# Designed miniproteins, single chains: the designs that were tried, part 92

Each design is a single chain, and the fold is of that chain. pLDDT is the mean over its residues in the fold that is shown.

## One batch from the design tools (miniprotein)

Design m3395
Fold by ESMFold2-Fast:
Structure m3395 (fold): chain A 67 residues (1-67)
Amino acid sequence: GPPPDVPLDARELAILIVLGLGPKTVAELAREMGLSPATVSRHLRRLEALGLVVREGRRYRVSPRPA
């Protein structure tokens, strides 16, 4: 698939790595990464806009097709 041409920050890369281990909620990601839920939500919104993650109910997972 086409690669993402937008640079990711270190937290966004870490979120993708953690989600690669399995789907997680904002609260689970915040706990595991030592970040606030608000910070995680902001990064997840950007990753979702880039097509790198998808939301399923309360959980996020890595997208099989980048935007």
Scores: mean pLDDT 76

Design m3396
Fold by ESMFold2-Fast:
Structure m3396 (fold): chain A 60 residues (1-60)
Amino acid sequence: MTVLTLTFPDEETARRLAEILRRLDPSLKITVEGRTLTIESDKSIEELIGLVLRAIGELL
């Protein structure tokens, strides 16, 4: 199991990224606490980073 923790400049950015990530892969266990986003998955760290980068691209 891989756990990735990301901290963003504001809570709205963390929340929007969590929504995009859940849409891209519903199997991800995503927890949002303020500006901090925690992703738990059986995917590799490389795959999780790829999903995060894709989600950021969809935000921009």
Scores: mean pLDDT 82

Design m3397
Fold by ESMFold2-Fast:
Structure m3397 (fold): chain A 86 residues (1-86)
Amino acid sequence: MKLVLTFKGLSEAQRQQLLEFAEELRKRGANVTVEESGDTLTITADNLSVSEMIGLILRAIGLELDGAKVTIEVDGDTVTITIDFS
């Protein structure tokens, strides 16, 4: 299963929290890629256990979502969650 988290309009604090979480997942053996383009941060995680996937989703949702637009897309084995703070 592959999880793609896309964030737009992050504060510096939110960005730092997400980068730290991505490193924690890498240290636990998940295949994690982080990409930045303009104001967009994309975290792609592959080879996740169910517990790791739940943890990543809860961390992303645990960010301040006031005013954020959240979109969830499912295509086969890939789940894409877009969170837009812009």
Scores: mean pLDDT 74

Design m3398
Fold by ESMFold2-Fast:
Structure m3398 (fold): chain A 65 residues (1-65)
Amino acid sequence: KPPLSPREQFALDVALRAYELALERGASPEHARRVGLTALDGQAEQLDLSPEEVKRAREEFERRL
């Protein structure tokens, strides 16, 4: 796969941080995954990411879990 753009990478970093924080707070891995995806979707909305950019960021997030 081609590398992520800076915008896609920023959304991914926000998602990963939310996932890690949820785990630190005692969430299950499945709940933490949902928290991370919610954070990614929120960041995608704020940055006005295209559906293709959101898909690429989500795929990379899932790949790292």
Scores: mean pLDDT 84

Design m3399
Fold by ESMFold2-Fast:
Structure m3399 (fold): chain A 63 residues (1-63)
Amino acid sequence: MEEKEQKAFDAMRELLKSGEVPATQLTREILVESLVKRYGFSREEAEATVDALIEKGMLRFTE
């Protein structure tokens, strides 16, 4: 995985671990916002990275 893709997975794990977002409520938008606010991604970078992971079948959301 690329470094940006790894950071997206780490962000997802931290959100689930913190209990702020239940797994059933983890959405593409919540992950994108966390990457922008907590991990220094631009919105465009965060959306592109999350979309790439979804396309590869590495991420699945309830949306």
Scores: mean pLDDT 70

Design m3400
Fold by ESMFold2-Fast:
Structure m3400 (fold): chain A 104 residues (1-104)
Amino acid sequence: AEAVADTKNSGSAEVEAKATPGRTGQAELKVTYTTADGKTIELTLKVTVDGSQEAEARVKVTLTPDGTLRIEVETTHPAVSLEFSGSPAEDLARLTVEVSLRVV
């Protein structure tokens, strides 16, 4: 799944990670934002859910024209890990990252 945005267009993507007893759930989502000066910022978000029991995490990302990345995590289990990789830290600092977690 991939969310692509620029200074004029929003992007969104959603992934689900599902764990079963003895198997950790994982999902990946890519985010790409193009700045006004033409710089492309890429971020890969890896979602991991504990494999000790049945659990799922649904992650929705929304990237807005102002460079705000909203990450909404809805999970049946509190043991959810989010890992970020991609562009250099100085480029990632151009994004405003908001994270919300809801346990259901």
Scores: mean pLDDT 79

Design m3401
Fold by ESMFold2-Fast:
Structure m3401 (fold): chain A 65 residues (1-65)
Amino acid sequence: GAEEAALKMMKKVENGEITPMQAGEELRKQGISGREAAQAAMKLAEEGKVSEHTALGVAVGALMA
């Protein structure tokens, strides 16, 4: 689902493999809306699974893609 896809993309951002913008664009290419991607990213940060900084960057990237 959207949360699983978002988590994989955010881990790639934290590892320096892709930018937050590229992560957002990839989620949009997978058919996830910008709002769904942003909600999934922020929820994962609230759960402590990723940093708030990474989640915010990916959320903005997905909304701007």
Scores: mean pLDDT 84

Design m3402
Fold by ESMFold2-Fast:
Structure m3402 (fold): chain A 59 residues (1-59)
Amino acid sequence: SSLFVGIIVEINGKKVGVLAARGPDGRVQYKIEAEDGSELSEEEKEKAKEAALRALDEA
């Protein structure tokens, strides 16, 4: 089964758009972009993925 979500989360004062899609193998694919075009750290990307995964699982 495929399931997806699009969210906007605020991480360290940045508005970050996250698209997440769960494939038939259960793996989640992410597209993460800061709305202001700023560079995201690994920690910020991880937080964005966690927020999107929570949204996928709680939807």
Scores: mean pLDDT 78

Design m3403
Fold by ESMFold2-Fast:
Structure m3403 (fold): chain A 89 residues (1-89)
Amino acid sequence: KPEELLEKLSETVAGLNAATDPAEVRRLGDEFLKLVEELSKLPLTREQSIRVLANVLNILGAALDSEDPEIRRILLETAQRAAKILNES
């Protein structure tokens, strides 16, 4: 189950990097947060935990590279909310 969720997490991040519409970015961001919350409830190996953190950092990088201020704001909010979920676990 963790591997399936990690694969979906990576797919969602790929979708976020490809999305050009703020509404699509919001939808994918919400999906990403659901997956992070599910993963936070599971006993993960160190390697699996690093993969989750790498995906959060990827979203932060995408936010910094975004030319659209609304997309940037949504991506930053998504990364911050993901970090909060992980810190509360």
Scores: mean pLDDT 86

Design m3404
Fold by ESMFold2-Fast:
Structure m3404 (fold): chain A 105 residues (1-105)
Amino acid sequence: KEKEIEELVEKALKEVKEAIDSLPDTPVEEVLEKIAEILVNLFQKLHEILGEENVDKIHELEDEISPLVEELVEAVKNKDLESAKKLAEELFEKIKKKALEILKE
């Protein structure tokens, strides 16, 4: 399960970075929609791995990362690829650490 969470988060981060890299040629709204889909899919899979008993803990994680998601959205809207990628790395590292903490409880 630990390796599964790590691989899921790493894959999601890669997909988000690819979406950010498309910003010069892709409408901002389309990039934001793709990032949202990646995050929704990641959290759906985290719910499946961590189980129903940890739903409240996963919601706490979603609330905890909300400010970073808002900063990422702002960077994407401003087409600041460097800041957006850095924020994505910080966001997904926080998700990984907290998901692994929940798994160990």
Scores: mean pLDDT 85

Design m3405
Fold by ESMFold2-Fast:
Structure m3405 (fold): chain A 69 residues (1-69)
Amino acid sequence: NIEEEVKKLEEEIKKNPSAEAYTRLGRAYLKLGKYDEAIEAFRKALQLDPSNEYARILLEEAEKKKKEK
């Protein structure tokens, strides 16, 4: 259940924020069609790890998806 994954990731992030956890959270929001929340999560991932190419690619995808609608 993707919504339960989001809740679990939010709890994990509150205790120990990490670029990986934020990237996973962003991906979960993308699957739910929550593009603004996905963009914010990927930006936080990049703030913690600016070299994370995967998060950057997903950020661009989320921004593109938001513009399409």
Scores: mean pLDDT 83

Design m3406
Fold by ESMFold2-Fast:
Structure m3406 (fold): chain A 75 residues (1-75)
Amino acid sequence: STAKEVAELVKEGYRARKAGDYEKAAELFRKAQELIDKDPKAGLAGYAYAAGEIYKEQGNEELAKKFYELAKKIA
């Protein structure tokens, strides 16, 4: 699904940026943006889900919950 693909690209892009691989991060975020542009509803749901996963990894359970709820509302 577009939502799952966008979520995976955004999470991988975030990981690449944290590792200092800015070129790979830019490529992954560009691919995610192309998918969002083609299917904004599914794409934005995937992006929100990825944000939730990233905040969960950072230990911010409150923001993680809000973004998971947003992803469900958009989908």
Scores: mean pLDDT 87

Design m3407
Fold by ESMFold2-Fast:
Structure m3407 (fold): chain A 89 residues (1-89)
Amino acid sequence: EIEKLKKDIEELEKKIKEIEEEIAKLKEELEKLEKELEKLKKEGASEEEIEEKEKEIKKLKFEIEELEGLLGIYEGLLSLLKKSLEKLE
């Protein structure tokens, strides 16, 4: 049981790292899109072009929020599993 718990912890830590890397990439992409939106507004781009960029930004923000929520759940589970391991050792 202890060996299985250690393996579950290791697998969960790998999943957490993958999600963190994905969030970091999406946040970098979001920063680029926000800068592009600022440039479009400054250059007097069409309302349609501005609205499309705002939609892309909204979608990306939702994706980041969903992944951050999932990350929080996995971090909570990891903390619980580590506490269980400490109690058994």
Scores: mean pLDDT 86

Design m3408
Fold by ESMFold2-Fast:
Structure m3408 (fold): chain A 70 residues (1-70)
Amino acid sequence: GAKIEEILKELKEKYGLDEETLKIVEEALRLAEQGKYDEADRILLRAYLEGKLTPEIVNEISRLMKEKGL
């Protein structure tokens, strides 16, 4: 939805995330939009452990989710 697209755009512009990492974040945001927060958190944690996301980016994703009401 529009909320997910705005978050992904901000992450791409601010952090220069590649398309594969953005697709992983998009999947997590879609799960959060469905109320599946535990599954969304697991996807983001996996990406962090694989070195695809920094702590700063994970914190920004959480902030944007809260701001957009996800």
Scores: mean pLDDT 85

Design m3409
Fold by ESMFold2-Fast:
Formats: structure tokens, sequence, C-alpha cells
Structure m3409 (fold): chain A 58 residues (1-58)
């Protein structure tokens, strides 16, 4: 496995964790925390997509 593949998998995993956190926060009624977690999830998703693009070019 390449370093890029490993980084992409880790970024996807982090995004998933934050998405689940955002959903849990919404269920608890904490919209501000949900928004923060969604922002983090998007940041990791963007990183995963950048890494995926690099893998496609190789």
Amino acid sequence: MTELQREMILADAEAGIYRMGAESARIAGDEELAEEYEKKAREYEERAEELRRKLEEE
C-alpha cells in the first residue's frame, strides 16, 4: 500500500468519525457542536478527495 493510499483511508475514517459526532450532537440538541463537527468532516473529506485525485493520476 502506498503512503497516499494510507493517508486517504485515514482521512476518510476521520471524516466518518466527525459525521457520526455531528449526528449525535444534533440528536442531543447541540446544533453548535453539530456544525463544528460537520465542518471538520468536510475538511477531512476534502483532504481525502485531494489524495484520491493524486492516486488517479498515478
Scores: mean pLDDT 82

Design m3410
Fold by ESMFold2-Fast:
Structure m3410 (fold): chain A 69 residues (1-69)
Amino acid sequence: SAVREAIRAARARGEAFGLGGGFYKGMSPEELAELSMRVLDEVGADRASHETMLEGLEAVSGVKLGLPP
């Protein structure tokens, strides 16, 4: 999936996660997670996609993140 591929690439480079091939350096992990979850929600992504995104962001940032309500 595009989400997993983007997270994997960001992790390998030690960089912030990118949406649609871009990189969001300068955002906090929490801000990036909120934006990413909002985008996934807007495109109707399933729960597993949301979990995969958070897991990858936590792995890259080292910060524990929660799912939006």
Scores: mean pLDDT 55

Design m3411
Fold by ESMFold2-Fast:
Structure m3411 (fold): chain A 60 residues (1-60)
Amino acid sequence: MPSPTELLDEINELLSKTKDPEVRKKIMELQQEAVRAIRAGDLERAEELYRKAKELAEKS
């Protein structure tokens, strides 16, 4: 299971690989939600948000 820091690093890597501005905006929104989930101790939610970000990046 990735650490919270690893999840955030992975989202940042997805952003660096994504060139579509609309997809980038959605991934950034998911990143903010993931940060909130991590601060709340909801690691399951953070992982779900990471999976959504990855799916969006793969479609760009």
Scores: mean pLDDT 77

Design m3412
Fold by ESMFold2-Fast:
Structure m3412 (fold): chain A 71 residues (1-71)
Amino acid sequence: MVKTVSKFEIVKEGEHKLVSFYAEGLSQEELDELVKKIEELIKKIKENAESDPEKARELAKELEKLLDSIA
């Protein structure tokens, strides 16, 4: 069996905080769909990083939960 690991990195410039996530191997098509969902969540985190950092942290936890579901 082949394992694929993807790491997603989010930086809060205002607070200089780093949040990293890991995704375990899926088929390439399933990985692409997952990546798109993750990208949407990352966009929301980035948008809220300055305006509402608490909400951005909550979204980051949801992203970690999503990654855990594929492990």
Scores: mean pLDDT 59

Design m3414
Fold by ESMFold2-Fast:
Structure m3414 (fold): chain A 72 residues (1-72)
Amino acid sequence: MQELLEKMFKIIDELIKEADLTEEQKKKVRFEGSLKALELALQVKEGKLSEEEAIEQLKKKVKEIIEKVKKE
C-alpha cells in the first residue's frame, strides 16, 4: 500500500509540474488528487482494482481536476 501511494503521489506531482499552475491551483489539485489516490489504493488493497487500473484512473482524474481549476 505505502509503495503504491508513493507512486501515485509522484504521478500527481509530475502532472502538476507539466500543467504550469499557480500555487493556489497546485494546492487544490494535490488535495483532490490525494483523496482520489487514497480511494483507489484502498480498492487495490481490497482486490477490486489492479495497480495498473488504479494508476490509469488517477491520471484521468488528476487531468480532469487540473482542467477544472484552470477554468476558475
Scores: mean pLDDT 83

Design m3415
Fold by ESMFold2-Fast:
Structure m3415 (fold): chain A 71 residues (1-71)
Amino acid sequence: MLEEIREKAREALEREEEARKELERYLEEKNASEEEREKALKEFERQVELLRRLAEAESLEEAKAILEEAR
């Protein structure tokens, strides 16, 4: 279970650049304001950091704590 969670997090991190480009494209298409873009990108970076921590989790309890922070 823990190894599956770590592997999923690593796979998501490998696709981080593409996901960021998709987010930027979405924001451009909806003509997002500067404030909306800043908030969306900040949230994206927060999620990337959580994924990085999740990929390095040493126990299932640690992984659960990281997922709790993602709420």
Scores: mean pLDDT 78

Design m3416
Fold by ESMFold2-Fast:
Structure m3416 (fold): chain A 67 residues (1-67)
Amino acid sequence: MREEIEREINRSMVRMYIALGKIFASRGDYKAAIEAYEKAKRLAEELGDEESAKEAQELIEKLKKEM
């Protein structure tokens, strides 16, 4: 059950990075927000979580457009 536990931990980390990115973006810290979203995207891709990876990609693109 090691892989199951690791997947739950990694999924929580993806959610945390997305949340942190949103917090940074709301404060105008766009560089930190993009870095957080990129970490979330990479981790989601490693997990095969296409939905979270897509969400992170969309957030990165939206933020870059607003910069």
Scores: mean pLDDT 79

Design m3417
Fold by ESMFold2-Fast:
Structure m3417 (fold): chain A 72 residues (1-72)
Amino acid sequence: LEIPAVLSPELAEQVAELVREARAAAEAGDRSRAAAHLTALGILGVALSVEGDDEQSEAVRALYRRLLAELE
């Protein structure tokens, strides 16, 4: 998974951390921790949409769907 270039540097760093933490938790078999980080990424996508940042929201939500499929 690649961090979308449309994200601000601040948001890209936050998203990258959530992706790394979700993957690490999944690999360790910690389903609750993996689910928590995945949920945080989903909430971030919704929050961006509410703020009217549609381009960043779409990118984060697309990444969320790809990460969810990867961890299944």
Scores: mean pLDDT 83

Design m3418
Fold by ESMFold2-Fast:
Structure m3418 (fold): chain A 60 residues (1-60)
Amino acid sequence: MHLTEEQKENIRKSLKKQSIENVEVTAKVLRSFAKETGDELIKEYLEIVEEVLEELKKEE
């Protein structure tokens, strides 16, 4: 199961409204869940969160 492009865009927009610190915490929590569950949706969510985090760090 995969996230739709609309869902991915909504996630990116939501994350970009948050502070870098909040996005880092979200990434840490999702890494733990991905490792524990192996859920593909959580992995896809994590990839988006880490992409946004890298973008925010480059703009800082």
Scores: mean pLDDT 78

Design m3419
Fold by ESMFold2-Fast:
Structure m3419 (fold): chain A 83 residues (1-83)
Amino acid sequence: SREEELREKYRKELLEKKDLSKEELLEFVEEKLEEIAKKYGLSEEELEKEKEIAREIIENSKTMEEAAEKVAAYLAGLETKKS
């Protein structure tokens, strides 16, 4: 499925970055959300809401591996919905 292909794409990008901190992971996901907003025409308000959701996912994850997996899934799901 497209969502699974997008999830794998984001997973690979995160794996290439190696030894990500929470701050670096947040920067990555915010950058990808800005790209999605530009491509699919999300409002500034919608973009800020999606950034808040991503921050909560990272904050509530027990490990960096869990955080990376969950944000990859979140980004893939959002992009699939907007397409």
Scores: mean pLDDT 81

Design m3420
Fold by ESMFold2-Fast:
Structure m3420 (fold): chain A 82 residues (1-82)
Amino acid sequence: MTYEVIVTGLTEEQAKELAEYAKSLGGNATVSKTNTYVVGATGLTEEQALELAEYAAKLGATARVFNSKGEVVKRLEGEIIR
C-alpha cells in the first residue's frame, strides 16, 4: 500500500526542503504555487508518510496523509497561532 502526503501553507524555501526530504525517503515530490507553496509527495510507505507529515507540521504547515484509496488517515497542523 502506498501513501500520499499533501502539504499546504509553505514558503518557497520550506517547500524545497520538504520536497528534498520526501525524495530522500524514496518518494516522488512535486512543488506547485497558488497563494502559498504546496508540496505533493507520492510513493511513500505509511511510516515515510507520517515522518514527512510530522516534519511539515514542525515547519508550521498543514499536512494531510492519504492512503491508496484516497482516504485521509492523518491530518497534522502546525502551531495554532491565534
Scores: mean pLDDT 78

Design m3421
Fold by ESMFold2-Fast:
Structure m3421 (fold): chain A 99 residues (1-99)
Amino acid sequence: EEQRKAILDVAAQLLAIAAVESYWLGNKEEAKQAARDAVDTAIESGDVEALELVARNVKKTGDKELIDIAIEGLRRFAEQHPEDKERVDEIIAELEKAK
């Protein structure tokens, strides 16, 4: 269980980095797909810290569509993990300011 979470956390981070790199290379559709994959992987991990790290990487692009993907994922996570709602709301507020 802990090993699975650690693997998913690392995978989510690498996918988020790939999204940022694809964006800077001008491949916006590939960046959006990588961002969605990063978000879904972080949600699967059940770790709010993994999703926060994905969100902060995506925020670096300043791209509204990529940031909206992260916000949507954060809202989905909060529905599955209501105990993390306060932390999720803080991250969403931070992302909304970056748009």
Scores: mean pLDDT 86

Design m3422
Fold by ESMFold2-Fast:
Structure m3422 (fold): chain A 62 residues (1-62)
Amino acid sequence: TEALLQQGFALWQEGQRAEAAGDYRTAAELYREAARLFEKAGDHESARVARERAEQLEQRAA
């Protein structure tokens, strides 16, 4: 669980860097993977936030 949370947070931070660089597609993919790891770790709130961020960026990238 701890390792999954740390990995999810690392991917979340990479997503934030990609988003800041304007790479919305990569950011969305990173947020989606972070959400999956948060869900597996039992952190449903962080998973939801990451999924919502990914969806917003997917719409912006289209």
Scores: mean pLDDT 84

Design m3423
Fold by ESMFold2-Fast:
Structure m3423 (fold): chain A 108 residues (1-108)
Amino acid sequence: MREKFIEKLKEAAEKAKKEGLEEYAERFKKAAEEGTEEALAELFLELAEEALSARKGRKPTREEIIEVLRRLEEKLKEAEAAGADPEKLADMRFEIELIYKALGEEPL
């Protein structure tokens, strides 16, 4: 799973570069090159924190990050109900699990 996810992250980096999102492309590429769950977890946590900071105009709390993970879990359930690709659903679950690990917590 990790190796397959690293390949998808490389594809995401190329897509981000094509869309003019150079900094995101670089971050995705770096995490893929390091190839550890710790590097992936750090990347996803950073992206979640940045997105929340932009919305709130301040650094998010741990509880706010957990709320985002809960929302992603709900979207995962909605995607499953809508007949989404099982492989895509597995990828989303893996991302959520990595962010929980980066927070030093077990998934709920």
Scores: mean pLDDT 75

Design m3424
Fold by ESMFold2-Fast:
Structure m3424 (fold): chain A 71 residues (1-71)
Amino acid sequence: MPVDMNEVLISLADMVYAIALTLLSRGASKEEMEESIKLLEKIAKKAEELGEEEAAKYARELAEEVRKLAE
């Protein structure tokens, strides 16, 4: 069975999000939070390029959540 890229990308987005929340809880700088947002946006873009629309939407939603929390 080929690797389910949608599941892989969703798992990667979840991991980045969990790390971002941990960094935020420890008083991470805006610059550190911006890097987490960039990673989630890169995951979304890659998911779109691969046709993995669920992963793309999920990663974009997580990027926006991190952006709001970093304000």
Scores: mean pLDDT 82

Design m3425
Fold by ESMFold2-Fast:
Structure m3425 (fold): chain A 87 residues (1-87)
Amino acid sequence: AEPLYRPDAALRALLAEVGETRETLTLTQILVAFLRWVRLQNLLDPQDPTRVDLSDTPLGRLLGVDSVDLTDTAGIEARLLRHTTRV
């Protein structure tokens, strides 16, 4: 079974914007909610759908980055997990 993680208040607020209200989530579920948030905000680059500009967004401030490469799954996972506690 995948480990469960509890998001901190800042990540929880972003997850709530995409309807994710569960107290504990697998890493896969957190990644799915992250991608839903990116799509909700129309942050996908139409010329390069693997690149996301997070400048001036709450998510960019949370992760400490101005952009992410969606093919860098390990980097995204590491940044998101900094805002969780393992259950």
Scores: mean pLDDT 83

Design m3426
Fold by ESMFold2-Fast:
Structure m3426 (fold): chain A 69 residues (1-69)
Amino acid sequence: MPKEALELEIEGALHTMAGQVALLMGDKKEAAEHYRKAAELFRKAAEISGDPRYEETARILEKKAEELE
């Protein structure tokens, strides 16, 4: 796995956690923004690594963001 893909995975995970925290605080808009950012980062990781698991994770996060809007 390229280091760049791993860095994107870590950033995506951090935004996913931030989205979960925002949701616990009742801020759906902030949670949706974090989930969308995480999805973007995981899609970039998928493009670099070719690992379909990253694309699947991005789709799940996009759906979570859509459900909050």
Scores: mean pLDDT 84

Design m3427
Fold by ESMFold2-Fast:
Structure m3427 (fold): chain A 67 residues (1-67)
Amino acid sequence: SLFDELVEHVNKAIEAAKQGKLEEAKEHLEKAKEILEKLKEDESVSAERLTAAALLVIGAELDISLH
């Protein structure tokens, strides 16, 4: 699912940032953001799931900013 793909990219972004691979982290974050935009357009996605996806992206963005 798109949500599972977003979670995968968020996890990869955070792991890359921890390893000092900032460029790789940013690429995964951009992929997660692209998926979030697709989730926003999908009427079958619950508001709760969309909120969770947005918070995951924000969290990853903040983690990368601290590195």
Scores: mean pLDDT 85

Design m3428
Fold by ESMFold2-Fast:
Formats: structure tokens, C-alpha cells, sequence
Structure m3428 (fold): chain A 66 residues (1-66)
């Protein structure tokens, strides 16, 4: 699956009305897709906000960093 396809999948299935996704949900889906656990944890901690959410722009930056 391409990064663009993964990004659209995550937005379609998990984005809330305010354009945010729970970082825990993104983490679980990336691990299910076979991404490296250490890299996923590092990127989630880098891009998540103080409430544990990722904005659309932060999610895109995270996925492009994989």
C-alpha cells in the first residue's frame, strides 16, 4: 500500500469531525501494516499533541517520515 493510500485510509476510517485522529489508533494501524515498532513509537511521540491526537498535517508528516 502506498503512503498516499494509507493516509486516505486513516482519514476515512478514524478522523474525527475536527480533522484529528487518536495517536493510539494510528500506532495500532501502522503496526498492523508491518511498520517497525521502534520507528512507529518514535514518530508517534514526535508528532502527537499533548492530548494524544494527530492533526491531518502531522499525520502526513509522520507517514512521509516512515
Amino acid sequence: MSIAELFQYLLKNYQDKDGKIKASVVREELLKQGFDEEEVERLIEKYKDSDGFLSENDLLALLLSL
Scores: mean pLDDT 84

Design m3429
Fold by ESMFold2-Fast:
Structure m3429 (fold): chain A 64 residues (1-64)
Amino acid sequence: LADAEVRVLVFEEDGRTVVLAVVELDGAVVGVGIAETESGSPEAVARAKAEAVARARADAAARL
């Protein structure tokens, strides 16, 4: 996983912030994590990003 790239995408839907994190290795998706928050505060968004990334990395580790 040292050569894996993490990509984070942030969406707004119905007043909620949805964060999708994807772990890619050699151009293939090996892990995915999603987190949501109903708060648009920078702190809530940062927490959602951290949660999505942690979930994506855990998913990637489970698939290896």
Scores: mean pLDDT 78

Design m3430
Fold by ESMFold2-Fast:
Structure m3430 (fold): chain A 90 residues (1-90)
Amino acid sequence: GRELVERARELNRKAEEALKKGDYETAIKLAEEAARLAREAIFRGLRREGMEELRRSLRILAKAYKAMGDDEKAKLYEEGVKLLEKELEE
């Protein structure tokens, strides 16, 4: 369980580095894998930590797609971030 969160965190860190360099394709691939692992962690009972990493992944995806001009995908990920933020405030 915890290993999934740690792997998601490392992938999100690398995705943020790729995003800063303008490597949007790499940022998307890494953030999608991090989101997959974060969802697995949530399913295995690491709800808060998994949701925090999933939120981070969705923020990266939103920024990358917006930078690429894919406003529809960016909006979908921004909506996902808002839903996770609401759940994390509870």
Scores: mean pLDDT 88

Design m3431
Fold by ESMFold2-Fast:
Structure m3431 (fold): chain A 80 residues (1-80)
Amino acid sequence: GKEEILKKLRELAELLEKRGDLAGAKTIESVREELEKGKLSLQDLLDLLQLMLKAAKKRGDEETAKLLEELIELIKRALS
């Protein structure tokens, strides 16, 4: 549900911050707030996360890729 998506977006922001990607963490926190307020579509979020997943896989960031794959699956279920 929406609550699981919001929780995993927070986990993603925390992971990015821990890795020194402060700009990425801030972007994901902003996206989380916009989704919570109903100002961001799930399709736009899905498109962003799929782009981030492709980048994470190319750089070998398996932990970020796994969390992104879990988020993408949750969003796809919400869109079904």
Scores: mean pLDDT 85

Design m3432
Fold by ESMFold2-Fast:
Formats: C-alpha cells, structure tokens, sequence
Structure m3432 (fold): chain A 60 residues (1-60)
C-alpha cells in the first residue's frame, strides 16, 4: 500500500542516499511484487527479500 511504499522510500533515501524520485519508484515496485504473495502473513518476509534483491541490482 501507499503507506508502506513511503516508509520503504524514506529508508532508501536515509540509509543508502538514493534520490527521492528513484526511491519512491523502487518502493512502489517492491510493494507491488510483495502484494502478489497470496499469504498475507508471508508478505513482510517477501517484501524484505524483494527489497534486498532490488538494492543489490541498484548498487551494482
């Protein structure tokens, strides 16, 4: 959701110095992919895994 995307974007800016525009786009992508997980209880874990993968790609 929007609120979760905002939190992720803020962390990307604060922790990794990512441009706010890029951070917001990346956060929306992460949340969108996590939302495809059928089990709501597994979404937080999936969100963390997706975030790590996206960060690895961005920092490469």
Amino acid sequence: EESIARVIAQRLVDEYGIDPETAERLAREIVREASKVPDPEKRPVALGEITRRKLAELLA
Scores: mean pLDDT 77

